# Designs tried in a protein design run: designed miniproteins, single chains, continued (4). Part 90

Each design is a single chain, and the fold is of that chain. pLDDT is the mean over its residues in the fold that is shown.

## One batch from the design tools (miniprotein)

Design m15111
Fold by ESMFold2-Fast:
Structure m15111 (fold): chain A 79 residues (1-79)
Amino acid sequence: SPLAEAEAELRRILLDPNASVQQLRDALRRLGSLSLQYAIENNLPQDDIDALRRQFQEALERAEEALEEARRANEELLE
């Protein structure tokens, strides 16, 4: 399914040490859009929809943390 493919893609990106924060954001947005569409189409409870939104917000926060770590590592290499 598109949802399962999007989840697998995000997992691959998270395990890829060469993945960019932009790739993480794009994968998270795609998974988020598909997950919300699935939830709405299948009339999932609002609590489940809210949990999905929180999960994607947390994942985006982790992607921003990865960007900050990469920025610091790059600064060390330039010194």
Scores: mean pLDDT 74

Design m15112
Fold by ESMFold2-Fast:
Structure m15112 (fold): chain A 65 residues (1-65)
Amino acid sequence: SKEAAEQEILDELEEALKNATDPEIKEKLEKKIALVKEMLNAPSEEEAVKILQEEAKKIKEEALK
């Protein structure tokens, strides 16, 4: 479901935040999580979810480096 996909994105971002050791990366992840929550209140919810999945994937790859 759409709700499950949104929660999965947030879970991935929160997991990356938990595993991040660099304070700068943590700040970026916190800002992204806030933006995700804001975007979920915007029009075009389906498109927003897809965009968020791509951003979460990129952030996670950077955090795991």
Scores: mean pLDDT 70

Design m15113
Fold by ESMFold2-Fast:
Structure m15113 (fold): chain A 61 residues (1-61)
Amino acid sequence: TEKRVIRVVVPGGTAEEARAAAEAAARELADQLGKSVEILGTWVERLPDGSTLAEVAVALS
């Protein structure tokens, strides 16, 4: 089992959009690696330029 954090920045997006994008990126990475993915947590932060940063922690197996 491998633990990773995936970060996504969405220009002008909402917290919900950033969260969805980060989780989608995590699932896509797992699919590309031929692994299963468990989402451990997702964190969202608004950046000073108006973009939104999402971080998703995952376990890959």
Scores: mean pLDDT 82

Design m15114
Fold by ESMFold2-Fast:
Structure m15114 (fold): chain A 76 residues (1-76)
Amino acid sequence: MRVEILQKIISEALENGDYAKALAGQLLLAREKGDKKAEKDAIELLKQMGLSDKEIEELEKEVEEEVKKREEELKK
């Protein structure tokens, strides 16, 4: 469920041209799978896009809240 929700968020972000949000979603997906290399690569790409560590943390938080909201909607 969580992996599927993250993949949908990533796809929607890419469709909307929100590459930062898509990378934040990929970061969370990599953490869920325990893929440390993919996690590191996503953080590196976000930093290359000009995002600070604080901005990356805020994006992660926003994507995580969206995942939780969608998970709760699926349980009801």
Scores: mean pLDDT 82

Design m15115
Fold by ESMFold2-Fast:
Structure m15115 (fold): chain A 68 residues (1-68)
Amino acid sequence: MAGIAQGTDEEELRRAIEELLEELREQVEAGKLNVTLLAAVELLIVEAEIAGFTELAEEARRRLEEIL
C-alpha cells in the first residue's frame, strides 16, 4: 500500500478529506451549503480513487452521504 512509508501521501489525503468533510458538516448544521467546499471534497475522493486508495475513497463517499 502507498503511504506506509514516511511520504504520508495517503495519510495527507485522508487528513485533507477528513478536515473538509468536518467543515462541510458544520456548514450544513449552520443551515448553509457551501457548494465549493462540496466540490473540493468530491475532487479529493476522485484523487484517492486514482491513487488506488479505494478504501479511503469509499469511506469518504459514505461520510459525505451522511452529511448531505
Scores: mean pLDDT 76

Design m15116
Fold by ESMFold2-Fast:
Structure m15116 (fold): chain A 64 residues (1-64)
Amino acid sequence: AREEIRELLEEAKRRLAAARTPEEVRRVFLETGTRLHEIMERHPEASAEVVKAHDELVRLVAEK
């Protein structure tokens, strides 16, 4: 779970760095958020880590 969350955020960071339009940023946000939710469903014990990762994702999108 934690490794999956870390890999997902690293992928999101790379995709956001490459994104040049609001549409691309929104796509990364929605797709990453969906995958985080799927991790939470498979690993309820990691819900706190998923919430923290989602907060980081929101911050990354806001900084773009």
Scores: mean pLDDT 81

Design m15117
Fold by ESMFold2-Fast:
Structure m15117 (fold): chain A 76 residues (1-76)
Amino acid sequence: VLSPATLEKIRAIEDELLAQLEANRDTASPAEVLQLLLEGLRRVRDVVVEELGPDHPLALAIDERIARVEALIAEL
């Protein structure tokens, strides 16, 4: 179970990612948007791993999301 402090860190990462996506909405290429998503997922993973470790199911679920975004970038 994630602590409230870790959930707040994840929320801060989400807010920053959304702000970056909104700021770049009219100028970002698809590759740039996917890179922003990838960076956000990696930051969330770091926070989850710090509390729960890299082998926790939540960390592994984030790793799956990262792999999906990396695959989308590779298609571009």
Scores: mean pLDDT 80

Design m15118
Fold by ESMFold2-Fast:
Structure m15118 (fold): chain A 88 residues (1-88)
Amino acid sequence: MKKKEEIIDLEAKAALLMIQVETARIASGPELDELIEKARKTIEELNKVVEEAREKMDSPEVDELIQKARELYKKAEEITKEIMSKLE
């Protein structure tokens, strides 16, 4: 996959995670507020790294930024799965 395609894919995945987190927020009470906020902050950081990767696409740093974005996505996905597992 081209670097641009990987960045677009990560951006789309981040958007889907945010939709899941927002849906969980609507379905949950205040007991999940801390986890929801943690997920939102992680997705926001992911979006910042994806934006930086897009800006530096032709730079040697792009590979490191894409890897960092993948790690942030994995972390955000883990938090989101924890939220979903707590929804009865």
Scores: mean pLDDT 83

Design m15119
Fold by ESMFold2-Fast:
Structure m15119 (fold): chain A 83 residues (1-83)
Amino acid sequence: SDAEAQKLLEEMIELDLEIQRLEKEPMTTPEKVARLTGLKIRIIGLAFQIALLYKDDPSKLQEAIQKAREAGAFLTAEILEKF
């Protein structure tokens, strides 16, 4: 399950960086708002899965949070910290 949690974390980091890229775009459209909302919902769902996989190992969850921060995935780190 550690390999599974790592793949989920990698997906969360990638989505987080995409959110950051989109949020820096100068024009805001309804399509952009919908895309951002969908990406954020996906990250929250992945965070619940990671938290469940690491429910009995808080050190692994802390490692995941640190890895997210090192990758610049600050939304990911913030969401995981709430578990």
Scores: mean pLDDT 87

Design m15120
Fold by ESMFold2-Fast:
Structure m15120 (fold): chain A 76 residues (1-76)
Amino acid sequence: LEESFEVLTQPALELYEKMKEVEDEEERKRLGKEAIEILEKVREIIERVMPESEEKEKLLKEIDEKIKEIEEVLKK
């Protein structure tokens, strides 16, 4: 289950890595927004599908932290 959700977040992580390498501010913002949108969708799936557990809380925390990280980079 956790491994499956890691696979679901991979596209967002790849977009975030590309965002770090682009010099074009417009493309950088687009990549970051797309990454955040994917992470928000994964978060919603976790909320809906997983029973209440420590694993669920950890996955939600990891996603929330990654979204905040990307948002901070986009603030520039």
Scores: mean pLDDT 77

Design m15121
Fold by ESMFold2-Fast:
Structure m15121 (fold): chain A 89 residues (1-89)
Amino acid sequence: SSIDQLKSQAIQIIDQTHATLVAELEAQTDLLGAENKARFIAQLDALRADATARLNAASSPREITLIMFRYMSEVSEVWLEAERIKRAA
């Protein structure tokens, strides 16, 4: 169905966003430290898992859009915390 196609596209965007952010955290290990890097990757993994589960349960395009906005907002918060730590180092 068209909604299944929208879900697949949304999940692909989440997977790509996750891969990009994890790669950037790995590249910045020396600035973040191993403990902070592991914590942020775990947070990103949890956000991806939660958003994917919610998308699989979604029943409308509006619901998919709201899930994507929440996911992007939450990963932005993780990223801003990582930037604060890098600037304090």
Scores: mean pLDDT 89

Design m15122
Fold by ESMFold2-Fast:
Structure m15122 (fold): chain A 99 residues (1-99)
Amino acid sequence: MKDQLIQKIQQASADVIKLAQQANLSSLVKSVQDLTQLAIQVIEMTPDPKEREQITNEVLTDLANAKKAIEEKNYTSAAIIVIGSQIDMERKLEEIKKK
């Protein structure tokens, strides 16, 4: 179900945002919020259940890697991971809109 996948992304994003806020990384907080909105939009617009699950797993992996980077105080790596994930979601959204 789309709602379950969206809920997983929202929860993972909230965890990363909380850590970024505690580290005073306001730019990273915004980037994670932007990624979350893009990922939800991509999932809602993707008709294939298997593709939705794959996209969700990709975003969850990126969020988990960003969380680990923040915990290790590797803030540059966390930012690179989140920005890279945003670019991937923007690309997927543009491809969906062309169909």
Scores: mean pLDDT 87

Design m15123
Fold by ESMFold2-Fast:
Order: sequence, then C-alpha cells, then structure tokens
Structure m15123 (fold): chain A 103 residues (1-103)
Amino acid sequence: MAETLAHIALALYHMIVSIALIDETGLRGQDLVDYRKSLSEEEIEEIVERYVRHSDISPKLYEKVKEAEKLARELLRAIEAGAPEEKIEELAKKIEEKLEELG
C-alpha cells in the first residue's frame, strides 16, 4: 500500500515533466527520451516551472505534486534502509494527504 502511494506520486510528477517537455519541444518517443537525458535536473525544473506558469495547472497544485514526489523518494529510501514501520506509515499518510488535495 505505502509503495503504491509512492509510485502514484512519482508517476504524477513524471507525467507533468513529460507534458512540459512535449509542450516546450514538440518531441515524442525516443527523441523526447534522448532530449530529457541531455538536460540537467535544473534545466528540467526550469522548463516545468515555465510550463506551469502558462498552463491551467495552478502553482499550488504543482507544489503539492513536488512535495508528494519528495516524500515518495524518502519513503522508498526508508523502506530500502529498513526503517521502522511507524516511519513508513507516517510518510505514506503524508503522501496520501498531498494526493487527496489534488482532487
């Protein structure tokens, strides 16, 4: 269950990134994959923030997706490190709350 919430949050974030890159470049498939690999994380974030500013996505909604993605990565790292169940449950609840705020 907790891992499922983490994967949903990551999928939402990566969907927004992909849409932003498609909008910026018009690229599809392998060309899009190659372009994304050529960019730094900072360059990707700049493109996504530009897309969000000019899209119907509210900056607040994007911020919640980013927060959920960070929590998802923390949760997956905690599981890999053998963290206590209480810590895993706390992170999963925070991700669920962020995802519920998205509608």
Scores: mean pLDDT 80

Design m15124
Fold by ESMFold2-Fast:
Structure m15124 (fold): chain A 97 residues (1-97)
Amino acid sequence: MDDPEAVKLAHEVISRLRRILTPEEKEKISQLILEDPSFGRELLEWADEKKYDKLLEIVAEISGQSVSTVRERFRRRERRRAEARAREAARRAALLR
């Protein structure tokens, strides 16, 4: 039903922004890109230009949250991932004794 090019573009945008987006935001952004592929192209351009503040602003608009809230959420998620990797590495090391 959707244009294959728009579907591919949605996947590329979600992949580039995967560290910032919640599952709900991924679904909403995918839908917006399918409705307007030019929006998806703009998001990819901002990502390529490393305009992350603009990307966080659009995510905040889509989620109805403040930019500061979205930025803090991203930082917390990154810390949790680092901690999870450290715990897994420690368990692996313990099993190899």
Scores: mean pLDDT 74

Design m15125
Fold by ESMFold2-Fast:
Structure m15125 (fold): chain A 73 residues (1-73)
Amino acid sequence: MERKKRLEEIAQKIIEILSKRPTVSIGELAKELGVSKSTVKEAAKIAAELLSTALRGMGVEPDPDLQERLVLP
C-alpha cells in the first residue's frame, strides 16, 4: 500500500515531463527516472487518474453542444 505513494510521486514527475515533452515513450521515462518499465507503466496508470482530475480543472470536453443541466442522474 505505501508503494502506491511512491508510484504517485513518480506519476507526478511523468506528468511534468509530459507537460514539457508530450512525445515521450515509456522507455525514455524509465531511463530518465531510473526505474523499470513496469514501474513506469504502473505510475502511468496513476498519472492517468491524476490527469483526469486535472482535466476537470482545465475544462474536460463536456459535450459543447449540450447545456450542463443536471444531466447526471
Scores: mean pLDDT 64

Design m15126
Fold by ESMFold2-Fast:
Structure m15126 (fold): chain A 78 residues (1-78)
Amino acid sequence: MSPEEEAAAVEEAVRRALEEAERDPSKAPEVAGEVQRLISESSPEAARAALPAVREAARVTGDVFGLVERTAASKAAA
């Protein structure tokens, strides 16, 4: 899988997680954890490309995506 395909998959997962958390706030930690796992398994290039989308999600959701943002930033720096 190319870094571009990995980044697109992470961006879609972020969008899907935000939609699911909005429908059921009790699932917010679970779906955020799934996105964090995908980022951890992706390449550093993919994490760097997806970082703006993760940062925006963290900005609008606060603590829900704050840890995901930190994970993505760490992976992008690796």
Scores: mean pLDDT 77

Design m15127
Fold by ESMFold2-Fast:
Structure m15127 (fold): chain A 67 residues (1-67)
Amino acid sequence: MSEAALAGAKVAALYARRSTSKEEADKYVATGLQLVNEATDEKLKQEGLEAVEQARAEARAKIAAAA
């Protein structure tokens, strides 16, 4: 169960990083955070949270550079 949640969070993070619109990126970040919260393993939860936070920062930088 925790491994599936981490995998889902990483996929959501990838989608957020590849999004060019702020609305779509925010949606995937929110989904990734939700999936991370479903993880019961502390290590997997931290790994997923880190991936989602990095994706959020990258998406913001890309959108700001495009504006």
Scores: mean pLDDT 77

Design m15128
Fold by ESMFold2-Fast:
Structure m15128 (fold): chain A 90 residues (1-90)
Amino acid sequence: SDRAEGLRRLAESLRKRPDPELHALADELLALAGETSLEALERVIRLVGRALEIQLILDKKITDEEEIERIRKEVERLVEEAVAALRALA
């Protein structure tokens, strides 16, 4: 229940942002609120990672393509590490 409420609060925060991709991510996160399967948890981790990537680019007003790609790759690395850790619990 606490996790479902956390995801709802996160979705609400993302909907306050001007980026339409963050709104789409908020809707997907909300649809997964209350899901407890390993597959659902993996998807939540991936969606949270994408939201973090977009928010970092927006908040720091990064327009350089090389810097955007560096942020994307670093977030993707952290997401894959988190997913691997989750799968190890199965």
Scores: mean pLDDT 82

Design m15129
Fold by ESMFold2-Fast:
Structure m15129 (fold): chain A 57 residues (1-57)
Amino acid sequence: MEDTRKLREKISETMSLAYKLGKDEADKANKIIGQGALNPDEMEKLVEKALKELKEK
């Protein structure tokens, strides 16, 4: 449960940052997260990578 909550928090942060950067970034983030939902391990890696890239901006 804790790991799941942390993942959801990272997803929320990723989406919030993407929306703040613009609709194009928000669209990309939503697509990546949605596609990764079928593979939890891949989703976690995708979310972490996207979050880091967004923070670099």
Scores: mean pLDDT 71

Design m15130
Fold by ESMFold2-Fast:
Parts: sequence; C-alpha cells; structure tokens
Structure m15130 (fold): chain A 75 residues (1-75)
Amino acid sequence: GPVEIAVKGLEGGLALATDEATKEGLTKALELARQGNLEEARRQAEKALSVAKTPDGRLGAAAGLRGIEEALELA
C-alpha cells in the first residue's frame, strides 16, 4: 500500500545518505510515514533535502521524497 512505498523509498534514501543532518531528517520522515502521516513525512523529507551537505545525502533525500510523493498519489 502507500505506506510501504513511502517506507521503501525512505529506507533506500537513508542507506545512501552519509551526512548526519540528512540522516536525522530522513529518520523523522520514516517514523511519520510508518504512522501513516505522509504529508508531514513529505515536509521532513523536503527539510532533509534542503540541509543535505553531500551528493549522496541529496540523492538519498530525493529518493525518500519521491517514495512519499508516489505514496501520496495512491492514497
């Protein structure tokens, strides 16, 4: 379902992210996605992308955000 799509994207994003700020933001987004709060998960993933300091952090945040956006289209 939508939650599983968002969680998969966020877990993949966390595996790519190397900087602490992006990991913290994506971890918050993952917790919110698991609770079914996809709108707040999207806001936290957007914040993670904005604070990302590395290319891998930006790719990870973008992957997580994409998963949430795909989930929201199905919800």
Scores: mean pLDDT 86

Design m15131
Fold by ESMFold2-Fast:
Structure m15131 (fold): chain A 77 residues (1-77)
Amino acid sequence: MEEFLEKIGKATADYMKAYADRFIEEMKKNPEKAEEYLERVKRLYESAKPIGDQSPIAKKAMDEALEKVEKAYEELK
């Protein structure tokens, strides 16, 4: 179980980082859709929360991904 949680936690961290980077790129290309991408990262965060609660690596990556997208959104206002 512990090894499984570590693997899923690492995969979740990589997944959240990749999506955050993609959403930020898309927000810069389509500022009119920036709010849509912000909502998408929030939904990903909520869906990953059960893994984040059990994996510090996943939690840190999730928090960083959300903050990064939120900052990009504020910069586009």
Scores: mean pLDDT 82

Design m15132
Fold by ESMFold2-Fast:
Structure m15132 (fold): chain A 88 residues (1-88)
Amino acid sequence: SMMEVALRVLGKLQELLARNPELAEEFEKRFLEALESEDPEKELEELVEELVKELEREYGRELSEEEREGLRLVVRTSYESALELLAR
């Protein structure tokens, strides 16, 4: 299922960010910029494309379209969760 793909991609992303603090800091900065952006969908898609490149380096191969969709789901879900927290 897409959820299982998304969870696998999330796990690999978490491993990548844990091993690369500089990338984790840049991801956090860009994510916060998306929360303040007038075009968050564009900012999030650009973030997804950069994360695809980093994950492809970690996997040693191109991500499948299903894995790319899973990553988009992870990023979008994180964004929506952050918006809900800010609305409290």
Scores: mean pLDDT 82

Design m15133
Fold by ESMFold2-Fast:
Structure m15133 (fold): chain A 104 residues (1-104)
Amino acid sequence: MSLESQILEGLLLMVIGVARLTGEPAALLPTAVRIAEELLLSSPEDDDLGTDAVRDIIDLLRSDASIPRAQKIDALERLRRAAREAGNDRAVRVLDEELARLRA
């Protein structure tokens, strides 16, 4: 695991923590998604790290009813593209399951 991946994971957890603490997850969602995309792309050899980042974003999306459904779908589609590019099949599967749930 690279120093860059460790820093990105720490930043993602911090942004999610701030979103939960302030009650402003919609405002911080683009930043959290950007960090998770970069983590997926910079850590293609670490499926667990990338998949955990995806799950953290999904938990954030599930915990907040104020985020519009369309924005949730867009965020998950962006992460799905990054996961596919990284070859993280586990993250792709988790994202496909959440996208199917939101589109039902």
Scores: mean pLDDT 82

Design m15134
Fold by ESMFold2-Fast:
Structure m15134 (fold): chain A 60 residues (1-60)
Amino acid sequence: DALPPLSPEQERLAEEAAELMRGQPSRAEGMRALSEYLTGQDVSPEDKGRIGNEAIRRVE
């Protein structure tokens, strides 16, 4: 309940990650795709967590 708004760039990354997750055949594969995608991004661990959580929210 204390998550700050994402920047436009972080929001784009979250949307892209959510699309990758939806393209996977299972939830487990979606979560793996999310993790691999964010690991490749040049963002802090804290921001990766925030972006990942937002991507999951968009899929759920």
Scores: mean pLDDT 77

Design m15135
Fold by ESMFold2-Fast:
Structure m15135 (fold): chain A 59 residues (1-59)
Amino acid sequence: ALTPQQVAEAIAAAREEGRPLPPEVVAFLTAHLTPEQVARIALAPNVAEATALLTEALA
């Protein structure tokens, strides 16, 4: 299973490249989080903040 850090790193990499999220990451997010939580995490300014938001949302 993907860890919150791996998901956050994938989001940061996709943002840096201006590309869509990998399908595996999208599937993970949509299976475990609401659309509002996914949007908030996708807009996080850095990996540390995205990891914190993911960890909190998955708790």
Scores: mean pLDDT 76

Design m15136
Fold by ESMFold2-Fast:
Structure m15136 (fold): chain A 72 residues (1-72)
Amino acid sequence: ASMAEVLAARTSLSGEVAKALAERFPDADALLAATRSGIKEALEAAGIRLSPAAVSRVLREVRAVGAMLAAS
């Protein structure tokens, strides 16, 4: 499965957010190394703007998926 499909299946994120993040963070190492600034940049490149609280939630879910993939 693509990273966008994995993010959509394993998180509460919308398909558009999952797709935008998958373009910037293509593998488990990239997801684990994700920062608030990196998440914000990836989403802004796709025309998506989220509140600071929403960016924090996205970061937590992205890192959790990265950890899951690294353990697999």
Scores: mean pLDDT 83

Design m15137
Fold by ESMFold2-Fast:
Formats: C-alpha cells, structure tokens, sequence
Structure m15137 (fold): chain A 86 residues (1-86)
C-alpha cells in the first residue's frame, strides 16, 4: 500500500538522520515529518495519521534536541495505525 511505502521511506529517513551531527538531525527530521504531513493531507489519508504527523512536527519544533526520539515514537504509532487499517 502507499501508506506502507511511506512508512518504509520514513524509517529509512530516520536511519539516515541518526548518522547526521546532532545539530542537523532536527532539521532533517522536521523536513521528513513536514513531507509526511503534506503527503497525507494531499492523499486525504485518515485524520488520525495526519494529526499524528502534525503533533510530531510540533513536538520537534518545541524540543529539537529530542528530534530522533520524537521520530521513533511517531513511527511506532504510525506503524500500529497502518497495521490496524490493513
């Protein structure tokens, strides 16, 4: 499914972000979350997934030092919701 493809892309982007210097991780993760949010809105995805991406993006803006942890929690919840929709 397109949601499973997006999940795989985001998991790859997290692994790549973890390799970056800490000062660059927040920027990369914000870009990934913004991209996910915008794609989900465009594709008229379930509101729960859009809200999940929006909350994660807002949390990274407030706590950029926690960007990697926030992205991991977002992906865990995203995976659970996608599995429930399959």
Amino acid sequence: SSLETLLGLLEHELREAEKLPPEEQARAIRASLRGARDWLRKENAPEELIELAERALEEVERHPERAVDIMRRFLAEFRRLVAELA
Scores: mean pLDDT 88

Design m15138
Fold by ESMFold2-Fast:
Formats: C-alpha cells, sequence, structure tokens
Structure m15138 (fold): chain A 69 residues (1-69)
C-alpha cells in the first residue's frame, strides 16, 4: 500500500535501513513488488518491473535510490 511505502521511505531517510529490511522480509514477493510500485508513484517516477523476481534486498535498494532523488 502507499502508506507502507511512505513508512519504508521514511525509515530509509532516517537511516533505519535494518528496520525497513525487516518489514520487507515479512512480505510476500508480490507484496514487495506492490510496495516498490507505490514508492515509485510517491517519488513521481514510472514503475518498470525488473525481469528478475522481487526480493527484500532488491526492494530496499530500489527504495533507497528513490529516496535519494
Amino acid sequence: SEELARELMELVREGREDEALAILEGLDPAEQEAVVEAAYKLAGEEFRPDAEPMTPRSALSTIKALVKK
């Protein structure tokens, strides 16, 4: 959801990456992808799905990149 994406982006902004990763590890791959899509929308970027399956670490890496823009 957009609310969860906002929470994860805020945790990353605060440098609380371990907490963001723990939340992502609690999600299914489809939920991780939905959160990343919501994060793209919140950042004003177009979501383009990767050819590889979503993982907690890849989701966190993407959110970190979006937060730094």
Scores: mean pLDDT 77

Design m15139
Fold by ESMFold2-Fast:
Structure m15139 (fold): chain A 65 residues (1-65)
Amino acid sequence: MKEKIEELLKEAEDLVRQATGKEYDLKTPEDIDRAGMELATQGKIDEARRLGEIGKEVEKLLSEL
């Protein structure tokens, strides 16, 4: 379970890096939500939506610990 959370966080970081060209250290669902809001304000709605999906999955896995 912890490994799955780490994989999802890395996927979120890779997505943000590809979308913004910046490397982000995303450690919590809140960090993912902030990155998603930033992408949405830049008009990158599909990327923001995918980050939201990853964040929800991380929250779900954390609730199962």
Scores: mean pLDDT 78

Design m15140
Fold by ESMFold2-Fast:
Structure m15140 (fold): chain A 73 residues (1-73)
Amino acid sequence: DALAALPAAELGRRAGEAARAGDAETAYKWSRALGQAGHAAASAVAGQEARRLGNEESGDAMYAAARETGSPV
């Protein structure tokens, strides 16, 4: 699966698009890949932004991915 091989910017873009669409499952998938690529803090920040924009379920999923991949959120 080529998921983890994508650039961090692309992983973040896909996670953000899913979060804005209200797709928590897809937001979690991309955010976990971003965290596994060493960018767990970026996943946490994106999750906070999703919550601020009213996409709470997607934001929670992104936070869970960040926490699981090493971010203290």
Scores: mean pLDDT 73

Design m15141
Fold by ESMFold2-Fast:
Structure m15141 (fold): chain A 71 residues (1-71)
Amino acid sequence: DREEIRRLIEEAIRLLEELKRRRPELSAQADTQIRNLERLRENLDSLSDVQQLAAKADIEELIRELKELLE
């Protein structure tokens, strides 16, 4: 579901922005990830069902890792 993936992208970007605030030494890495997520969001309508499934899994894993880094 593209809408679910879009929500996950928005959540991941929000967490990355929080990571930049709490850990400025990771700003460059966070900015790179934000740009990658913004590109993915722009291309959501072009993704196949398999690509959507893979993207969802990758973003959910990223969100989990980001939450761990912030705690």
Scores: mean pLDDT 87

Design m15142
Fold by ESMFold2-Fast:
Structure m15142 (fold): chain A 87 residues (1-87)
Amino acid sequence: MLLETLSLPKEALKYLKEGKNEKAREYLEQAIEVLKQLGQQTGWPKPIQEAIKKLEEALKYLEEGKNEEAIKILEEYIKSLEDFGLS
């Protein structure tokens, strides 16, 4: 589960940087779904709610063709998660 929450946004970022927007969208949607399931199981802690909002914002920028803004949000999210996500 923790590996999945990190791997999905990283794959989305990778494909987005490669210009493969369709694949990036699929991985972003899966990452959001995983976080929503985790929120349901953990009683919606603030960090999970904030993570979902950030990924939804990245998805919106991607849909609007604002790839650079989507990349910035994903890079910040992944960096914060890697510092804390797994020992």
Scores: mean pLDDT 78

Design m15143
Fold by ESMFold2-Fast:
Structure m15143 (fold): chain A 76 residues (1-76)
Amino acid sequence: MELIEKGKELFEEAIQHLEAGDFKKAVSLFSEAVRIYDEAIETAKKNGDEETAKLAQEARDKGVQEIAQKVDELIA
């Protein structure tokens, strides 16, 4: 799904901006990534595509975990 790939790209960009100390941009990119994953999950559910919904949810959860780990590293 194109939305899953776009969400992953935005999470990766958010991490890069977090590492650079640009927290405003990182938060903006993170919020957009979450929005895109939520859209992908909702669209898949409406279409009865349980597999795509699961993949989008897993990608969202992984991205959130990666951001949380990066924040913990930066403030440790």
Scores: mean pLDDT 80

Design m15144
Fold by ESMFold2-Fast:
Structure m15144 (fold): chain A 58 residues (1-58)
Amino acid sequence: DEKKEEIITILEKVKEIHGDAPIDEESMKAAVEALEKEGIKVDKNAKTVTELLDGVKK
């Protein structure tokens, strides 16, 4: 879970900077794939950093 906490912390920092700004579809897909590779389930329908972070925190 330490790796998961690191990723959550990074996403929270990005959320503070970008808020609900939309993420490019390719960037979102790459982020989801990277998180799943680390064993973290994410909402594949997320379109913002906030939505991605909410999925990770479940």
Scores: mean pLDDT 69

Design m15145
Fold by ESMFold2-Fast:
Structure m15145 (fold): chain A 65 residues (1-65)
Amino acid sequence: SLSELFQQIVSRYQGKLTLSEEELQKIYQDSISAAEGFMKALGLPNSLLPKLVQLFLDTELHFAE
């Protein structure tokens, strides 16, 4: 699930981020919105949504290190 994905990624980057928990939640929500918009624009199947959310979230957190 997306909630489990968020917890998994936060755990992976624990201690490496300078971001607050509120900032992490905002990035997570922004990643969901970006992934949904991207999928609708390209006509991608709903089965790819969790993978795209993970890609956007992982990318943002990597650049936040």
Scores: mean pLDDT 73

Design m15146
Fold by ESMFold2-Fast:
Structure m15146 (fold): chain A 63 residues (1-63)
Amino acid sequence: SMEDEAIEQAEKELGISKETFKKYRELLSNPSESKLDEYRKVSAEIAYATGRITKEEYEKLLK
């Protein structure tokens, strides 16, 4: 499907897992203050995959 193709493309180009990409899309569609911890973790995964933060910083954010 078009959705599966987009997820596969994101995983291939950005190194972001399809599960992380799906989570990110859900958080963008239904933002709420109660999901701030999930935003932080998903954002950290994306930041690491795109080279914005180091592996050490990424691991600290997932504690």
Scores: mean pLDDT 68

Design m15147
Fold by ESMFold2-Fast:
Structure m15147 (fold): chain A 93 residues (1-93)
Amino acid sequence: SPELELLKAAAEGNLEEVKRILEEHPDLPALNLPPADPETFDIEKELAKFETASEEERKTLSGALYLAVVNGHEEVAKYLLEKGAKESGRLTD
C-alpha cells in the first residue's frame, strides 16, 4: 500500500521516493501529522512528546513523520509537514 511505501521511504530518508509517493497520494501526509505548521515545527519537541507517550499512543504515532524524525531525517519530516499544510490550506492561486 502507499502508506507502507511512504513509511519505508521516510525511515530510510529517501526524500525522492517520499516526494513521488506524496505527489501520487497527497492525502497521505495528513496521517499522524501534528497541526501541519512547518514554520513552527520543532522536531526536538515533537520527539520529546513521542518519547513520553504511552505504548498505545506510540503505535498510533508510528507514521511517516515519526519515522523520519526518530531516524534524523529532518528534510523528509519538513517535506511531510509542508505537504500536510498545503492539503489543509490554499494549494493554488
Scores: mean pLDDT 60

